# Designed miniproteins, single chains, continued (5), part 27

Each design is a single chain, and the fold is of that chain. pLDDT is the mean over its residues in the fold that is shown.

## One batch from the design tools (miniprotein)

Design m16916
Fold by ESMFold2-Fast:
Structure m16916 (fold): chain A 94 residues (1-94)
Amino acid sequence: SAAAELAAQLEAEAAALAARVAELRDKITSHRGDAAVLAELAEEARRLAEEARRLKQTAMDHSSDVSATLMVRLADLEEEARRLAEEAERLAKE
């Protein structure tokens, strides 16, 4: 069904986003002391947070067709990406 296809697509996009957030976390850790790179990583983290928010909005618009666990996962990804942006920005200023 179209609803099942949408749910599968959102799950796949959430998984891909989670992988990108994990990779970004590792990059922030490995580039401590490089203010220019950390500033770029902070911008990337902000973009990932915006993407998570967009996916969460799509899931909310189709809440009857998507799992509550997906909604929570997308909210957690948005929060993690936001925290990574704050961390990278803080480290860039040190």
Scores: mean pLDDT 87

Design m16917
Fold by ESMFold2-Fast:
Structure m16917 (fold): chain A 60 residues (1-60)
Amino acid sequence: SAWEEILERLQREAVRLILAGESPLAAQRRFLAAMRERLPDNPEGQAVIARLEATIAAME
């Protein structure tokens, strides 16, 4: 689906930034912000956001 392509693109961008020297925490926070704006407000999108939020919290 279109949103899955957006998710994959944003995830690849986050990984690229980390490899370029960006902090993993900072890269994941930017990825989460972009995902909140781009993902549909439905159970699947909410589950992805919740998982990312939990991952970021664990990194802090």
Scores: mean pLDDT 72

Design m16918
Fold by ESMFold2-Fast:
Structure m16918 (fold): chain A 69 residues (1-69)
Amino acid sequence: LIELGRYDEAIAELERKDPADDRARAWLGVAYYQAGRHDEAAALLRPLLDSPDPEARVIARAILERLGA
């Protein structure tokens, strides 16, 4: 669908942000999940479960639970 193309653009934009920004990586994981890129979402989000950013940890846990990971 046209909506999926918009997620790909958002993913490309988020990938260009600082990879050390755990919150940006958490939102990138959400974008992968919504785009149906579930393996990439899980791989990106698993390290964030130990993030010092509590928002990144909450987002990562929520998406990984939805993925069954």
Scores: mean pLDDT 71

Design m16919
Fold by ESMFold2-Fast:
Structure m16919 (fold): chain A 61 residues (1-61)
Amino acid sequence: SMEDELTAKIRAIIDEYLPDMPQASKDTLIANLLAAVRAGRMTPEQALAVTEAMMRQEQAL
């Protein structure tokens, strides 16, 4: 499904930037982004862009 594809892409971005992030934190972030997409608050493309921006910011710390 499109949701499964989006979940896999978000997880891949997180794992590229912060592979050692706790699994619970990864799952919470993915769930929140999917909820925002389902609610129409962001597109799938925006969810991917937001994930990458957040991961870049966290990696820079």
Scores: mean pLDDT 86

Design m16920
Fold by ESMFold2-Fast:
Structure m16920 (fold): chain A 88 residues (1-88)
Amino acid sequence: MEALEKGRQAIERARELAERNIAKLKEADPSVTEKDLEEIRRGVFTTLASIDEGARRIIETAKSVGVEQVGKEIAEEARELAKEIAEK
C-alpha cells in the first residue's frame, strides 16, 4: 500500500506541475487559446491516466489477496514516469 500511495502522489505532483506550466504559458503568451491549452492537457493527462488506472486495479487486487510485491512494481513504474515528466 505504501509504495502505491507514493506512486499516486508522484502522478498527482506531475499533474500539478503540468497545470502550473500551462498557466505560465497562458500568462507569457495571451494569444495562446484555450483550445491550444486543452490539447496540451490531453497529451499529458492521457499518459498519466493510463498509469493511474493500472494502479487502481492493482490496489483492488492487493486488498482482496494481499499481494504486496505487485503493488511495489506498479508504484515503481509510476515513479519513473512521473520523474521523467517532472524533470522536463
Scores: mean pLDDT 60

Design m16921
Fold by ESMFold2-Fast:
Structure m16921 (fold): chain A 62 residues (1-62)
Amino acid sequence: IIAPPALVPGIVKALQDKGIKAVDRTNGTGAISADAVNVFASISLDDWNLLKPEAKAVIIAT
């Protein structure tokens, strides 16, 4: 899931409150959990360029 930065914490909390595994990935790099809903905010070009290629590929796949 990709959402505006202001909505990401609310979406993660709403999913967790319903018993759905959710992770805020807005500031995360590295491997993404396959057993949870990953929630991303919009990423600036500068922040995008700081991500490892593996993390970029997973964000694109989401």
Scores: mean pLDDT 53

Design m16922
Fold by ESMFold2-Fast:
Structure m16922 (fold): chain A 84 residues (1-84)
Amino acid sequence: SPEMEEYLKKLKEEMKKVRDKGIKEGKSFEEIEKEMVEVAVRKRDEYLREHPDMTPEEVLEFERKVGEVYEEILKEAKEELEKK
């Protein structure tokens, strides 16, 4: 859905900010991962709260796409830290 795609785009932007800030501040991969999980959980819960009428199938698709965004940004964080 267009609304879900817009949400995922905003989630990606927020997670990228957490990643970039953590790297700049010299945080470990584990610390960055923990902060990214916190952002992902918070944003997911906000979206689900605003869309209480989602079917189980729609929730599953949404959670799957959130997971894909999370894994992409986490992989980029790991690769950036390994370059040091």
Scores: mean pLDDT 82

Design m16923
Fold by ESMFold2-Fast:
Structure m16923 (fold): chain A 95 residues (1-95)
Amino acid sequence: SLTEIILQIAQEMADKDGLSVKSLLEDLAFLLGLPLKDSSSSTAEQIAEDIAEKISSTPLSELEKLVSDRSPLFGTPERVEKAIELFRRVKLALS
């Protein structure tokens, strides 16, 4: 499923760069215009499901515009770069 693909790519990136899978997914969810989840109440799997639903229901051009429009609103350039890389890898996996 798309959820499994998102989780796999996020886990591979997290393992390589010493990042949190959940934080990486939360950052991508923000870029895609999804509401912020309470970290105590949401699992990585639930966030990945929300991302998968957004990607499946939204044209790629609109998703790319959301990422572009919301990237400057991120307070941490290093974190936004990783979230954009996750989105890029997910797009490649769907091609």
Scores: mean pLDDT 80

Design m16924
Fold by ESMFold2-Fast:
Structure m16924 (fold): chain A 78 residues (1-78)
Amino acid sequence: MISREEAEEHLEKAREFLEKNLPLLPEDEAQRFRQRFDEAERELREAKTEEEIKKAVNRVESIVNELLDAINKVKAAQ
């Protein structure tokens, strides 16, 4: 089961990945990823149960995976 500390580490790594890669995307798409990430960060900060922490981490992982897919599509188009 994921601890809050592990969840915060996942969030920090995801933030670094977003900051590095969002400039590669169109501005509207980058803004959507930022909004979703901000929502996931808030969800983690407000999480009071292990289930809520796990849900927030799963959302962060989903955002990172979708961002990876978006970056690969941009690279394939260039």
Scores: mean pLDDT 81

Design m16925
Fold by ESMFold2-Fast:
Structure m16925 (fold): chain A 62 residues (1-62)
Amino acid sequence: DADAAARAAAEARGQSYQPEVREVNARIDAYRAAHPDASDDETFAYVNAINQEVAARVQARL
């Protein structure tokens, strides 16, 4: 029904970002491996920077 259709649409949207999601996850994993003592604030700043970079790249591809 409507809720199932909305979830399916959100999941399909997620799949269209799959390469970018994989890149972000890989870069976060690499950062955490290199900085095991990093605080949540430091990790958050890095994740925010990656998300901005990837978002700009996605927009450039459209």
Scores: mean pLDDT 73

Design m16926
Fold by ESMFold2-Fast:
Structure m16926 (fold): chain A 80 residues (1-80)
Amino acid sequence: SLIDEALAQLGAWAATLSPEELVEKVTAMIREAASRLSEAELEALVQALMDWAGAHLDRETAARVGAAMQRVVEEWRAAR
């Protein structure tokens, strides 16, 4: 599924990138997804990625990634 592919990509980025690079890549991925997905699909994707980040990343990095994703969703909702 798209969610499974996004989770695999997030895991690969988390293993190879700095926290700053990870936030930037995740932000770009969510912006692209927002252009293609319904609201419900985007919310499900963001929730799955946030759940993964909370389980696998350190607290500070998980919080930064989560905040960045929520910011993109808020911007997307405001534009609709």
Scores: mean pLDDT 85

Design m16927
Fold by ESMFold2-Fast:
Structure m16927 (fold): chain A 71 residues (1-71)
Amino acid sequence: SDAEVERLREQALRLLDEIRATTDPGKARELLEQLKEVARQLIALDPSYAPEMEAMLAEAARKVGELEAAA
């Protein structure tokens, strides 16, 4: 449903914001795994969100990698 798509998109945005705000590599990794799951569910419901989710996952993965390298 449209409401479910909106909820998953809002959840993905909140997870990305949390990843952007954290300095803890372990927390960032856990948040990235949650974001991957939310992205998979959203794309399964509406494939038109795939480019947006891929961009968010790429940004999140880059930050997680940077935090892990600095630890």
Scores: mean pLDDT 90

Design m16928
Fold by ESMFold2-Fast:
Structure m16928 (fold): chain A 67 residues (1-67)
Amino acid sequence: STLEELLQRLREIRREYDEMMKAGTKNEDLGAFVQEQVARMDSPLERLALGYAIRGQWDKARALLEA
């Protein structure tokens, strides 16, 4: 996948996470969602980038994927 495809995937995961937070989803269900997305990532770099994206740290997510 291209860098832009990976970043778009992360943006879509973050959007879903933000909507769940706005809907008042419980912390355990938010954690389960994140864990499920992490389990679908093929590489440690993608998993770390997802972690940064969930925290809104897009600069770090992009830098990690560009390395």
Scores: mean pLDDT 78

Design m16929
Fold by ESMFold2-Fast:
Structure m16929 (fold): chain A 95 residues (1-95)
Amino acid sequence: DELVELAKEIAKNKSDEKKQEELLDKVLRLAGATDEEIEKLSEKIRQKLIDELIKNPDLTPAEIYRLIAKAFSEAGLIGAALRAIGLAIDEELKS
């Protein structure tokens, strides 16, 4: 699973901030975010997401999408949050 592999790679690259940011952008695009929505995420919200992925390296795809949805909701990016929730539900239905 590409999403899980990217999340694990973020956790492995704990000391490489630039690599973490690049990997996070890929994760956010997999969650259905546009480049404009990704740019609107504050550094604080991005860091929160990275920290959560590092703390929880064994998250399921559904759990990763729910974390992303929460981050977009905190940023007021409701469209992005709803798309991420939709992807989380799709993954939960596979389980």
Scores: mean pLDDT 84

Design m16930
Fold by ESMFold2-Fast:
Structure m16930 (fold): chain A 70 residues (1-70)
Amino acid sequence: GSVKVAVISPSGVIKPTTKLQFRRISDGSLVEFLFSDPRLTFVEQVSADVFLFELKGEDAADYFSGRVVD
């Protein structure tokens, strides 16, 4: 399956090397993806600091939203 997830970047910037951190609903654990991860497809920039991605995988529905890691 896949879900659309919002990612907050306080700097308003996402680079290919940027780490995106998502929290799982089921256990509260944190999972990190690079912007270049094949599970992530960039969709659009919704606002100055909010980016929309499509996340793929059997566990995709287990993710709320993400943020850029410092």
Scores: mean pLDDT 75

Design m16931
Fold by ESMFold2-Fast:
Structure m16931 (fold): chain A 72 residues (1-72)
Amino acid sequence: MAALKAGIEKWEKEFEEFAKDWPPEMKEMLREALEALIEAARALEENNWAEETVEEVAERLRELGERFEALL
């Protein structure tokens, strides 16, 4: 589990540099996506990657992806 958290934290640091010149709306959208990923990682860790939790997280990420696509 720790590997997923470490990956997200690394992405968060890289995101700050990567998106420094992006429009505010796009920054907010990506920040929401990162927050969703962090929450997903936490839920997976708390439930020891139980199949039910994995499915729930997958559905939430799919919904977020659809929202992201609609905004682009």
Scores: mean pLDDT 66

Design m16932
Fold by ESMFold2-Fast:
Structure m16932 (fold): chain A 87 residues (1-87)
Amino acid sequence: SKEELLEEIKRILKEVREIAEELKKLGKTKEADKLLLEAEILEGMVLIVEGVEKITGEEQISLYEKLLEKAKELLREAKEILEKAKK
């Protein structure tokens, strides 16, 4: 459902922000700031899709599914950066 997609995107973006805070504690400020910016961009895209009046519910769901995929990719990148920072 639309609500489940939005909840999952929000959950993933929260996890990305938590990883960025851990990176800041490890002195990886530039990497953390990049992740926070990319998370903010994705959140902005979600808000844009919510505001589009001239698309079908199916088209809106398709756009949220694409945004979920992008959020999952960002989380994967964040986890890889964190693992490298811990070494």
Scores: mean pLDDT 86

Design m16933
Fold by ESMFold2-Fast:
Parts: structure tokens; sequence; C-alpha cells
Structure m16933 (fold): chain A 82 residues (1-82)
């Protein structure tokens, strides 16, 4: 559970970086918030596989948006937990 709580906190930090960088469209920001909410729910349920899945989707959205900093952070986290 504690590991999953840390992953949620890191995802929240990444969303903050996305907002600060202003590289995402409003639609991409909405998608990132949706994915963060799904990550939180999966973590509350203890579902590591779903947490990893939603973090991978967040990394993809950041990469497609050109937010290289956020994408790299998420990709590095995923390498450590997969």
Amino acid sequence: HMELDILVALAEIVLGIDIANKTLTPEQLEKMRELLDKTRKAAEEGNKDEVIKYLEEMAKVAREAGDTESARILENILEKVK
C-alpha cells in the first residue's frame, strides 16, 4: 500500500509539472486529471497492475503533448516498478 501511495504522490507532482510547463491542451490536461483519479482509485484498492497501467497512459499523454520532462519522470518511475 505504501509503495502505491508514493506512486500516486509522484503522479500528482508530474501533473503539477505539466500544468507549470503549459505544454498540454485543455483536453490533454483533463485526460491527465482523469488518469490521476483512476490511479488514486487503483492504489486505494491495492491494485498495482492498474496503477502501472494508468501511469503508462499518463506517460503516453505527456509524450504526445511534447512534455518531455513529465514523460521522462513517469517513464523512469515505471522502469523502477515494472
Scores: mean pLDDT 82

Design m16934
Fold by ESMFold2-Fast:
Parts: structure tokens; C-alpha cells; sequence
Structure m16934 (fold): chain A 74 residues (1-74)
């Protein structure tokens, strides 16, 4: 089960990187949207499997990453 989740997450990462590689370095808003979509998909997969970040793990993340996760879960 964990191996299957990791494979799905890797696929999401590959799709995200492919989309990001086609953008210019200055396309910040488009990059943010791609990252938000990828993170949202990964978090949904983890939640469906009964895996989620603890408050402790969440607190270790940067404020920008926390905001992305909050948006993904909303």
C-alpha cells in the first residue's frame, strides 16, 4: 500500500516537473498553481489512505509550504 502511494506521488511529481520545465523562470503565478495542484493531489491520496501530517510535522514546514497544504486541504 505505501509502495503504491509512493508510485502515485512520483507520477504526480513527474507530471508537475514536466509542466514546470515548459515555463520561464519568471512565471511565478503559473508555477504556484502547478505546485498547488500537485500538492493537492498528493495530499488527497495520503488522506484517502488514512495518512496525514501531524501538527508536529506541519510545524516543521515553511510558512509558504503550510499555506500550500492549507489550500490543498480546503
Amino acid sequence: KLEELLAEIRKIEEEMLEKLSKLSLEETEKKKKILEEGITRAIKLLKEAGIYLSEEEYALLSPETQELIDKALA
Scores: mean pLDDT 66

Design m16935
Fold by ESMFold2-Fast:
Structure m16935 (fold): chain A 60 residues (1-60)
Amino acid sequence: MSEEEIELRLTEADASFSLLDPEQIQRALGLIKASVERELDPESARRFIGRLEDLAREHS
């Protein structure tokens, strides 16, 4: 996955989390984490998931 694709996915997640309650955010986070772990190498997946979890906390 390119840096541009990562930023796009994070932007989409941020927009989605703004519309969800904390319970819905946690469910969405779990689904996105599972998808990302399949698509990215372990180091890139860990960095993406870290940024995603930070976004989830900001919207909780």
Scores: mean pLDDT 78

Design m16936
Fold by ESMFold2-Fast:
Structure m16936 (fold): chain A 115 residues (1-115)
Amino acid sequence: SSLDQIHALLDQLLTTTDPAQIRAIVQQIRDIINSDTRLSDRAKAIALDALDTLEELLLNTSDPTFRRLAVELTKEIFTLVFENPEDEKALLEAEITLGVLQIVLGVALLLEKKR
């Protein structure tokens, strides 16, 4: 399934440190999201915003704890939007989880400024 392919690519991001490889894997995930005909425009927007937030975090911190947390939050968001793309409650839960992911990015960036 598209979700299984995305989960495998997200697992690759956990062990990928090269910026060019991170961008290439993220682009593969973006292409899968954009080609999925079952996702609503809102579900696609949530998934793409989560992916952009994850990419920014992975490019700006080497901290394994923040990287792992961001990948796990992104997996949760993708599961919510792909398993029930028309469920208002699932999409709201995905938007809340995206907010948490964005807070994690903000904290990671603040800590990198101290290096």
Scores: mean pLDDT 89

Design m16937
Fold by ESMFold2-Fast:
Structure m16937 (fold): chain A 90 residues (1-90)
Amino acid sequence: KLEALREEARELEARASALLDQADLADPEVQAAVQAVQATIAASAERVAAAEATGSEEEVRRAIEESLEAGIAALRAAIATLEAVVARAA
């Protein structure tokens, strides 16, 4: 399951990167989408660090899984926003 989530996250990151190359980076919607993804990454890092502090491998594994799922959701939302912005510019 974790390997599948990591693969999905990598695919979504590649799609988001390709859309950012087409988008106007000065667009407030693009900036908001990027900031939302960055905030999710920061929250995920904090969650994993908290789990590591417990010394439990199970809690770390759960924190990584939850972080990947949150990251995937954030990337999907960002991609939807970027696709809409790119479509309006075309």
Scores: mean pLDDT 83

Design m16938
Fold by ESMFold2-Fast:
Order: structure tokens, then sequence, then C-alpha cells
Structure m16938 (fold): chain A 64 residues (1-64)
């Protein structure tokens, strides 16, 4: 889907490995995470010294 491709691109730009980014993007779309929630979550994780993958998994759980 378009949303899945957009999320994957954002995750790759954040330095997440391709295989992890692809799987996370799929899980985010399946959980109903809006694309607009992704960049704020990545920024907050970076600003607070939280692991980006850990923060994104928390977002997935919040929407699922």
Amino acid sequence: SEAEREIEKLLLDAGIPEDVARELAKQMVEAGVPVSAIEPAIRAAKENGVDIVTALKAVINAYA
C-alpha cells in the first residue's frame, strides 16, 4: 500500500535496517498507525535518548 511504502521510507531515513523497516511498516499499517504519527515518534525518541525501534513498537501496541 502507499502508506506502507511511505512509512518504510521514513524508517529507512531514520537509519533502521531495510528488513526491520519493512516488517515494522507492515505491522504499523496492520495496527492502523497513521503515517502522521511516525515522524513525531521518531523525533521524540531521538530527543529523549530512547531506541527508535523500541519507541515504534510502543506506538504499534498503542494503536493495536
Scores: mean pLDDT 85

Design m16939
Fold by ESMFold2-Fast:
Structure m16939 (fold): chain A 90 residues (1-90)
Amino acid sequence: SPREVLRELLARLAADPAFQTLAGEPHPGMRKARPDLYSLAEIERLLDEGKITPEQALELLEKNVEDLFPEDSEIYKRAKALIEEARARL
């Protein structure tokens, strides 16, 4: 299901040390500067509560990656590849 695809993506990202900046609760300073950013844990909670669709979860995750990592970084490229793999399965 689309929800299972997103859960697998979020779990895979959370398990990778390279993506630690996406995991857990946002730093308070980041929340003040970037209230539009959501952690992996927040996205998972919103999906579990039925407050966002799998497609909206992908959009929030993609925005986080684009806003937190340089486009020329390996972390950015790896995250974008995983997001596109998940999008193709939706």
Scores: mean pLDDT 73

Design m16940
Fold by ESMFold2-Fast:
Structure m16940 (fold): chain A 80 residues (1-80)
Amino acid sequence: MEEELREKAREIAVEDATVLAKELGAPESAVEPVAEAVLPDVVELLRLAAEGKLSRDEYIARAKEIVKRMRDKIEELKAA
């Protein structure tokens, strides 16, 4: 159960990081660091959602914050 949640979170993080990296013109080498940077937040979001502890608005707000952090990390890696 915990392992399945972590695997799902990693898949989501890698997929989103891949799409954003391509959209923003970042190298493929940026995908893994970006996914790893947000993985704990994605795991927490999915866990809280599964437990019914988040409202729809709270879920959306947290998801937007994760995407913002991914974009910021991609920009840092593009500049370096």
Scores: mean pLDDT 82

Design m16941
Fold by ESMFold2-Fast:
Structure m16941 (fold): chain A 60 residues (1-60)
Amino acid sequence: SEVERRRVAAQVEIARELVSALEEARKTHNFEEVGEFLAKLQPEIRKKADERLAEIEAEA
């Protein structure tokens, strides 16, 4: 559906913003803001983002 395609497109756009936020969080250790983005993603996209965030936290 149109609504479903637009929702998926929005999630992809949020995921791209999340990559930038994850890099910023790694530099500043400000993971609270990244958590808000993760809550808005699809479960699959969120799982990938959570894995990346966990790697950054483990390196910090």
Scores: mean pLDDT 67

Design m16942
Fold by ESMFold2-Fast:
Structure m16942 (fold): chain A 73 residues (1-73)
Amino acid sequence: KRARLEAFLERLRAWAAERPTDPEVLAEALRAAAALAHELELDEAEVARLEAELARLAERQDSPPAAPPLPTS
């Protein structure tokens, strides 16, 4: 159970380190991660680890930040 999670996290790290991630690859990774978390009934801490690796992978793709409102004068 935990070994499958660790293997998946290792794969995410390898993808994040190797090259920029396409949005499609990130979408598939997110779907796979959600399915894995559900299948393995991951704990909150394990889900947090998974989210951290997914966030790392997401940083490799083109993702614009939120635009804040105009400043108060």
Scores: mean pLDDT 67

Design m16943
Fold by ESMFold2-Fast:
Structure m16943 (fold): chain A 130 residues (1-130)
Amino acid sequence: SEVEERVIKLAEEALKVYDDWRAGKLTPEEAVERFLKILREIAEIAREHPDLPQKVRDLLAMIASLAAIGIVLLDPSKVEEVKRIAEEFPEWLRHEILWTIEFTLENPLLAMVMADIIAREVKKLVEELK
């Protein structure tokens, strides 16, 4: 579907931002800006498409978690901005992102490990959906 293709493209964009950040190819400010843009696009997709298939919802949740971890680790002053974007999310996604923010603030080293796991799972799910 058109929405599935849009979510796959967004997932690939999020993976590239994550990889480029971890490789030192993006400044912290550039990475934060790109992750915030990704979160805003997730909010728009979830608002426009309330009846997404479960696999697409799972992919959106993983992308949102990856972006939220990245923003909080790179610039914790942006937590309130991420929370404002999360208010636009449906309940199922909002609760997960709020939890991810708190977990990252309390456990930054474990959150980095979780981000690596999420990135690998996003890549696998993208290949499954293609």
Scores: mean pLDDT 90

Design m16944
Fold by ESMFold2-Fast:
Structure m16944 (fold): chain A 70 residues (1-70)
Amino acid sequence: MKSAFETALELLKRKYPKVKDENLLREFAQAVVDVLDKLKIPEEEYKQTIQDVLLGKDEKLKARINIQAA
C-alpha cells in the first residue's frame, strides 16, 4: 500500500518526467503532503486530492508546488 508521499512522488514523476533530480521531486512530494495535512484532508482522500492538484484542479496547491520548483 502506497503512502500519500509515495503517491505524490509517482504523480510528480509522471507530470514532470524531464526533472531528473530525485531529491527535488521528493521535496515537491513532501510539500504536497504538508499542504494536505495543513488543510486537514482525510487520508482516504489523499490520492484523489493529489491527482486533482497535479491535474490543475486546485490552483492554490498547484501554486505552492510551483513555488517549491522555483
Scores: mean pLDDT 64

Design m16945
Fold by ESMFold2-Fast:
Structure m16945 (fold): chain A 98 residues (1-98)
Amino acid sequence: SEIEKVKEESIKAAEKQAREGIEKIKSERAKEVLRKMMEKLKKRISEAKTKDEMIKAAQEALKETQKESSKLDPRDSAIINGAMSKTLMETELLVAKS
């Protein structure tokens, strides 16, 4: 179905942003935070029943990521938040096109 395709593409976007972010992060702790937050987002997207729930999942993931990354090195924190923000934007674009 169309919603299943949007979910798959959103999950692929999250995986891409996680990979690219991890390559730029220096701290192992910061890499763990990014992996954990992206795994939570992917699960919430897979469980979403509507396109609105997918967007809400990405918005909540960004909010939680900002909180979790606030105690990390500013450079690593910026990379983590950037990766999650890009994932939210991609999810919103995928939903808008479908």
Scores: mean pLDDT 89

Design m16946
Fold by ESMFold2-Fast:
Structure m16946 (fold): chain A 68 residues (1-68)
Amino acid sequence: MSDEEIARKISGLTGVSLETAKLAIRLVKEAGPGADPMEIGERLSKETGVSLEKAVSAAAYAKIALGL
């Protein structure tokens, strides 16, 4: 599955924008297999202004979808 397809799924499931979903994918890839969805979600929330709950959900889904 492409990063674009994963981003669309994250956007649809969490309600975040496609751009926010792409950023979640990037941050999870940078952190690798040890990616903590809470830590990534906190950073994502701070950078995009989305709620922490949505940001953490986006990060968690990205990690699972990337097989990390």
Scores: mean pLDDT 83

Design m16947
Fold by ESMFold2-Fast:
Structure m16947 (fold): chain A 80 residues (1-80)
Amino acid sequence: MEEKAKQLLEEARKAIENGDVRTAALLLIQASYYYDQAGKKTEAANLTVAAGLLAVSVSDEDPEFAEEVRKAIKEANEKL
């Protein structure tokens, strides 16, 4: 699980470098889920916050996507 989370973090970093903030936000949420499954609660929480901040940064351009990210974060937190 932790190795999968690290792989997703690398993909998120590449997405940010390419300016694909939406893909980066979704990858960070996925990485957060795998860190949580690995017992890395602090890392999971930090990635969830980072994904939320990225979603807010594009909310004026894509408010529907920002809402989708908020729902994903809420569901991930509920499964904890």
Scores: mean pLDDT 73

Design m16948
Fold by ESMFold2-Fast:
Order: C-alpha cells, then sequence, then structure tokens
Structure m16948 (fold): chain A 89 residues (1-89)
C-alpha cells in the first residue's frame, strides 16, 4: 500500500528529527521534561501509524487519508514544539 509506505516514511523521518533534537538537548543539559516530551511525541506518532496499518489490513482504505493527514499535522506540530522548547533551554 502506497499510503502505508508514506505513513511509515513520515514516521521514520519524524522520529529521526526528534531523536536528533533530544541528543542536542542532552548535550546542552536540557531538563528531564524535554526527554518526556519527545517520548510522548514518539508514542503518539507510533499509535497513529499502527491505526493506519490496521485499517490497511482490514481493507478500510477510505479512512486512511484522514489518519495520514493527522499523522503529517501531528508530526509537524511535535517537531516545531520540540524546536521551540530547545530554544528556550
Amino acid sequence: SKLLEEAKKIYEETKEKLEKLLKEAKEKGAPKEFEEFIEKAKKELDELVKKIEKLVEEGKYSEVPGLLYELKETSEKYIKEAEELLKKS
């Protein structure tokens, strides 16, 4: 499924960006709350990908574009929030 492949790509790229921000934060001595934010973000994105996988397995393709949009929006939101939190540290 092209939609599932796109979802996995968005998740992998977003996870890599969040992990790079976490590494930079740890090197700067950022507070524990930053690591907790990144872990929460990764968990929420993983749950969205799993929902997309389940819908694809069940043949519910009409519901997938909406979740893919939510995955894109949530990914962009969390990257922006992580970047803003890092700037305040």
Scores: mean pLDDT 85

Design m16949
Fold by ESMFold2-Fast:
Structure m16949 (fold): chain A 98 residues (1-98)
Amino acid sequence: SETLELINRAIGLTLRSIGLEIELDLLEKRMKEEPVTQEDLEELRRLVEEARELVEEAERLLEEAPEEVKPLVERALELAREVLERAERLLEEAERRL
């Protein structure tokens, strides 16, 4: 059904956001213990871009979602926005430390 397809898309966005959070956790922990490298900046720029794409995709999905699916999509969007904000903060920190 169309509703099931939208639910699966929302779950997919949530899983992708969780994956980015894990990558950010690992990178942030490394940056606390070791000097920031150019490779860290490149990785953070990639994570910011991927998080922006997730936010845009979640916003588009929210416009299409029926009432019954909206809460699931809204949670996915909130998570994507939190991941984006975190990625942007870590990038700014990394840029200051080089």
Scores: mean pLDDT 89

Design m16950
Fold by ESMFold2-Fast:
Structure m16950 (fold): chain A 96 residues (1-96)
Amino acid sequence: MKELKREAAVYFAAGGILDTAASLMSGEEAARVHLDAARYYLKSAKLFEEAGDKENAIEAYKKVIESAQRALEIDPGNEEARKVLEEAEKRLKELS
């Protein structure tokens, strides 16, 4: 369980770094990096859920939603970003 929480925290931090990097970019590159951030946050959220850490899982799912929405603001047709957003919204509703 502690191993999963540490791994989840590392993925969460990586998501934050990618979102910050994407904010310094524009266009398709920014959209792609925001989507990468969303994917890292999603991995973090799932690991926190597996560890039984619902509070941090909820926080990570909220970050997935934010990053995926940023990607969709730039590239509204990005099906991967939309799927990641929908998965996070569904999981967040089930945990709340």
Scores: mean pLDDT 88

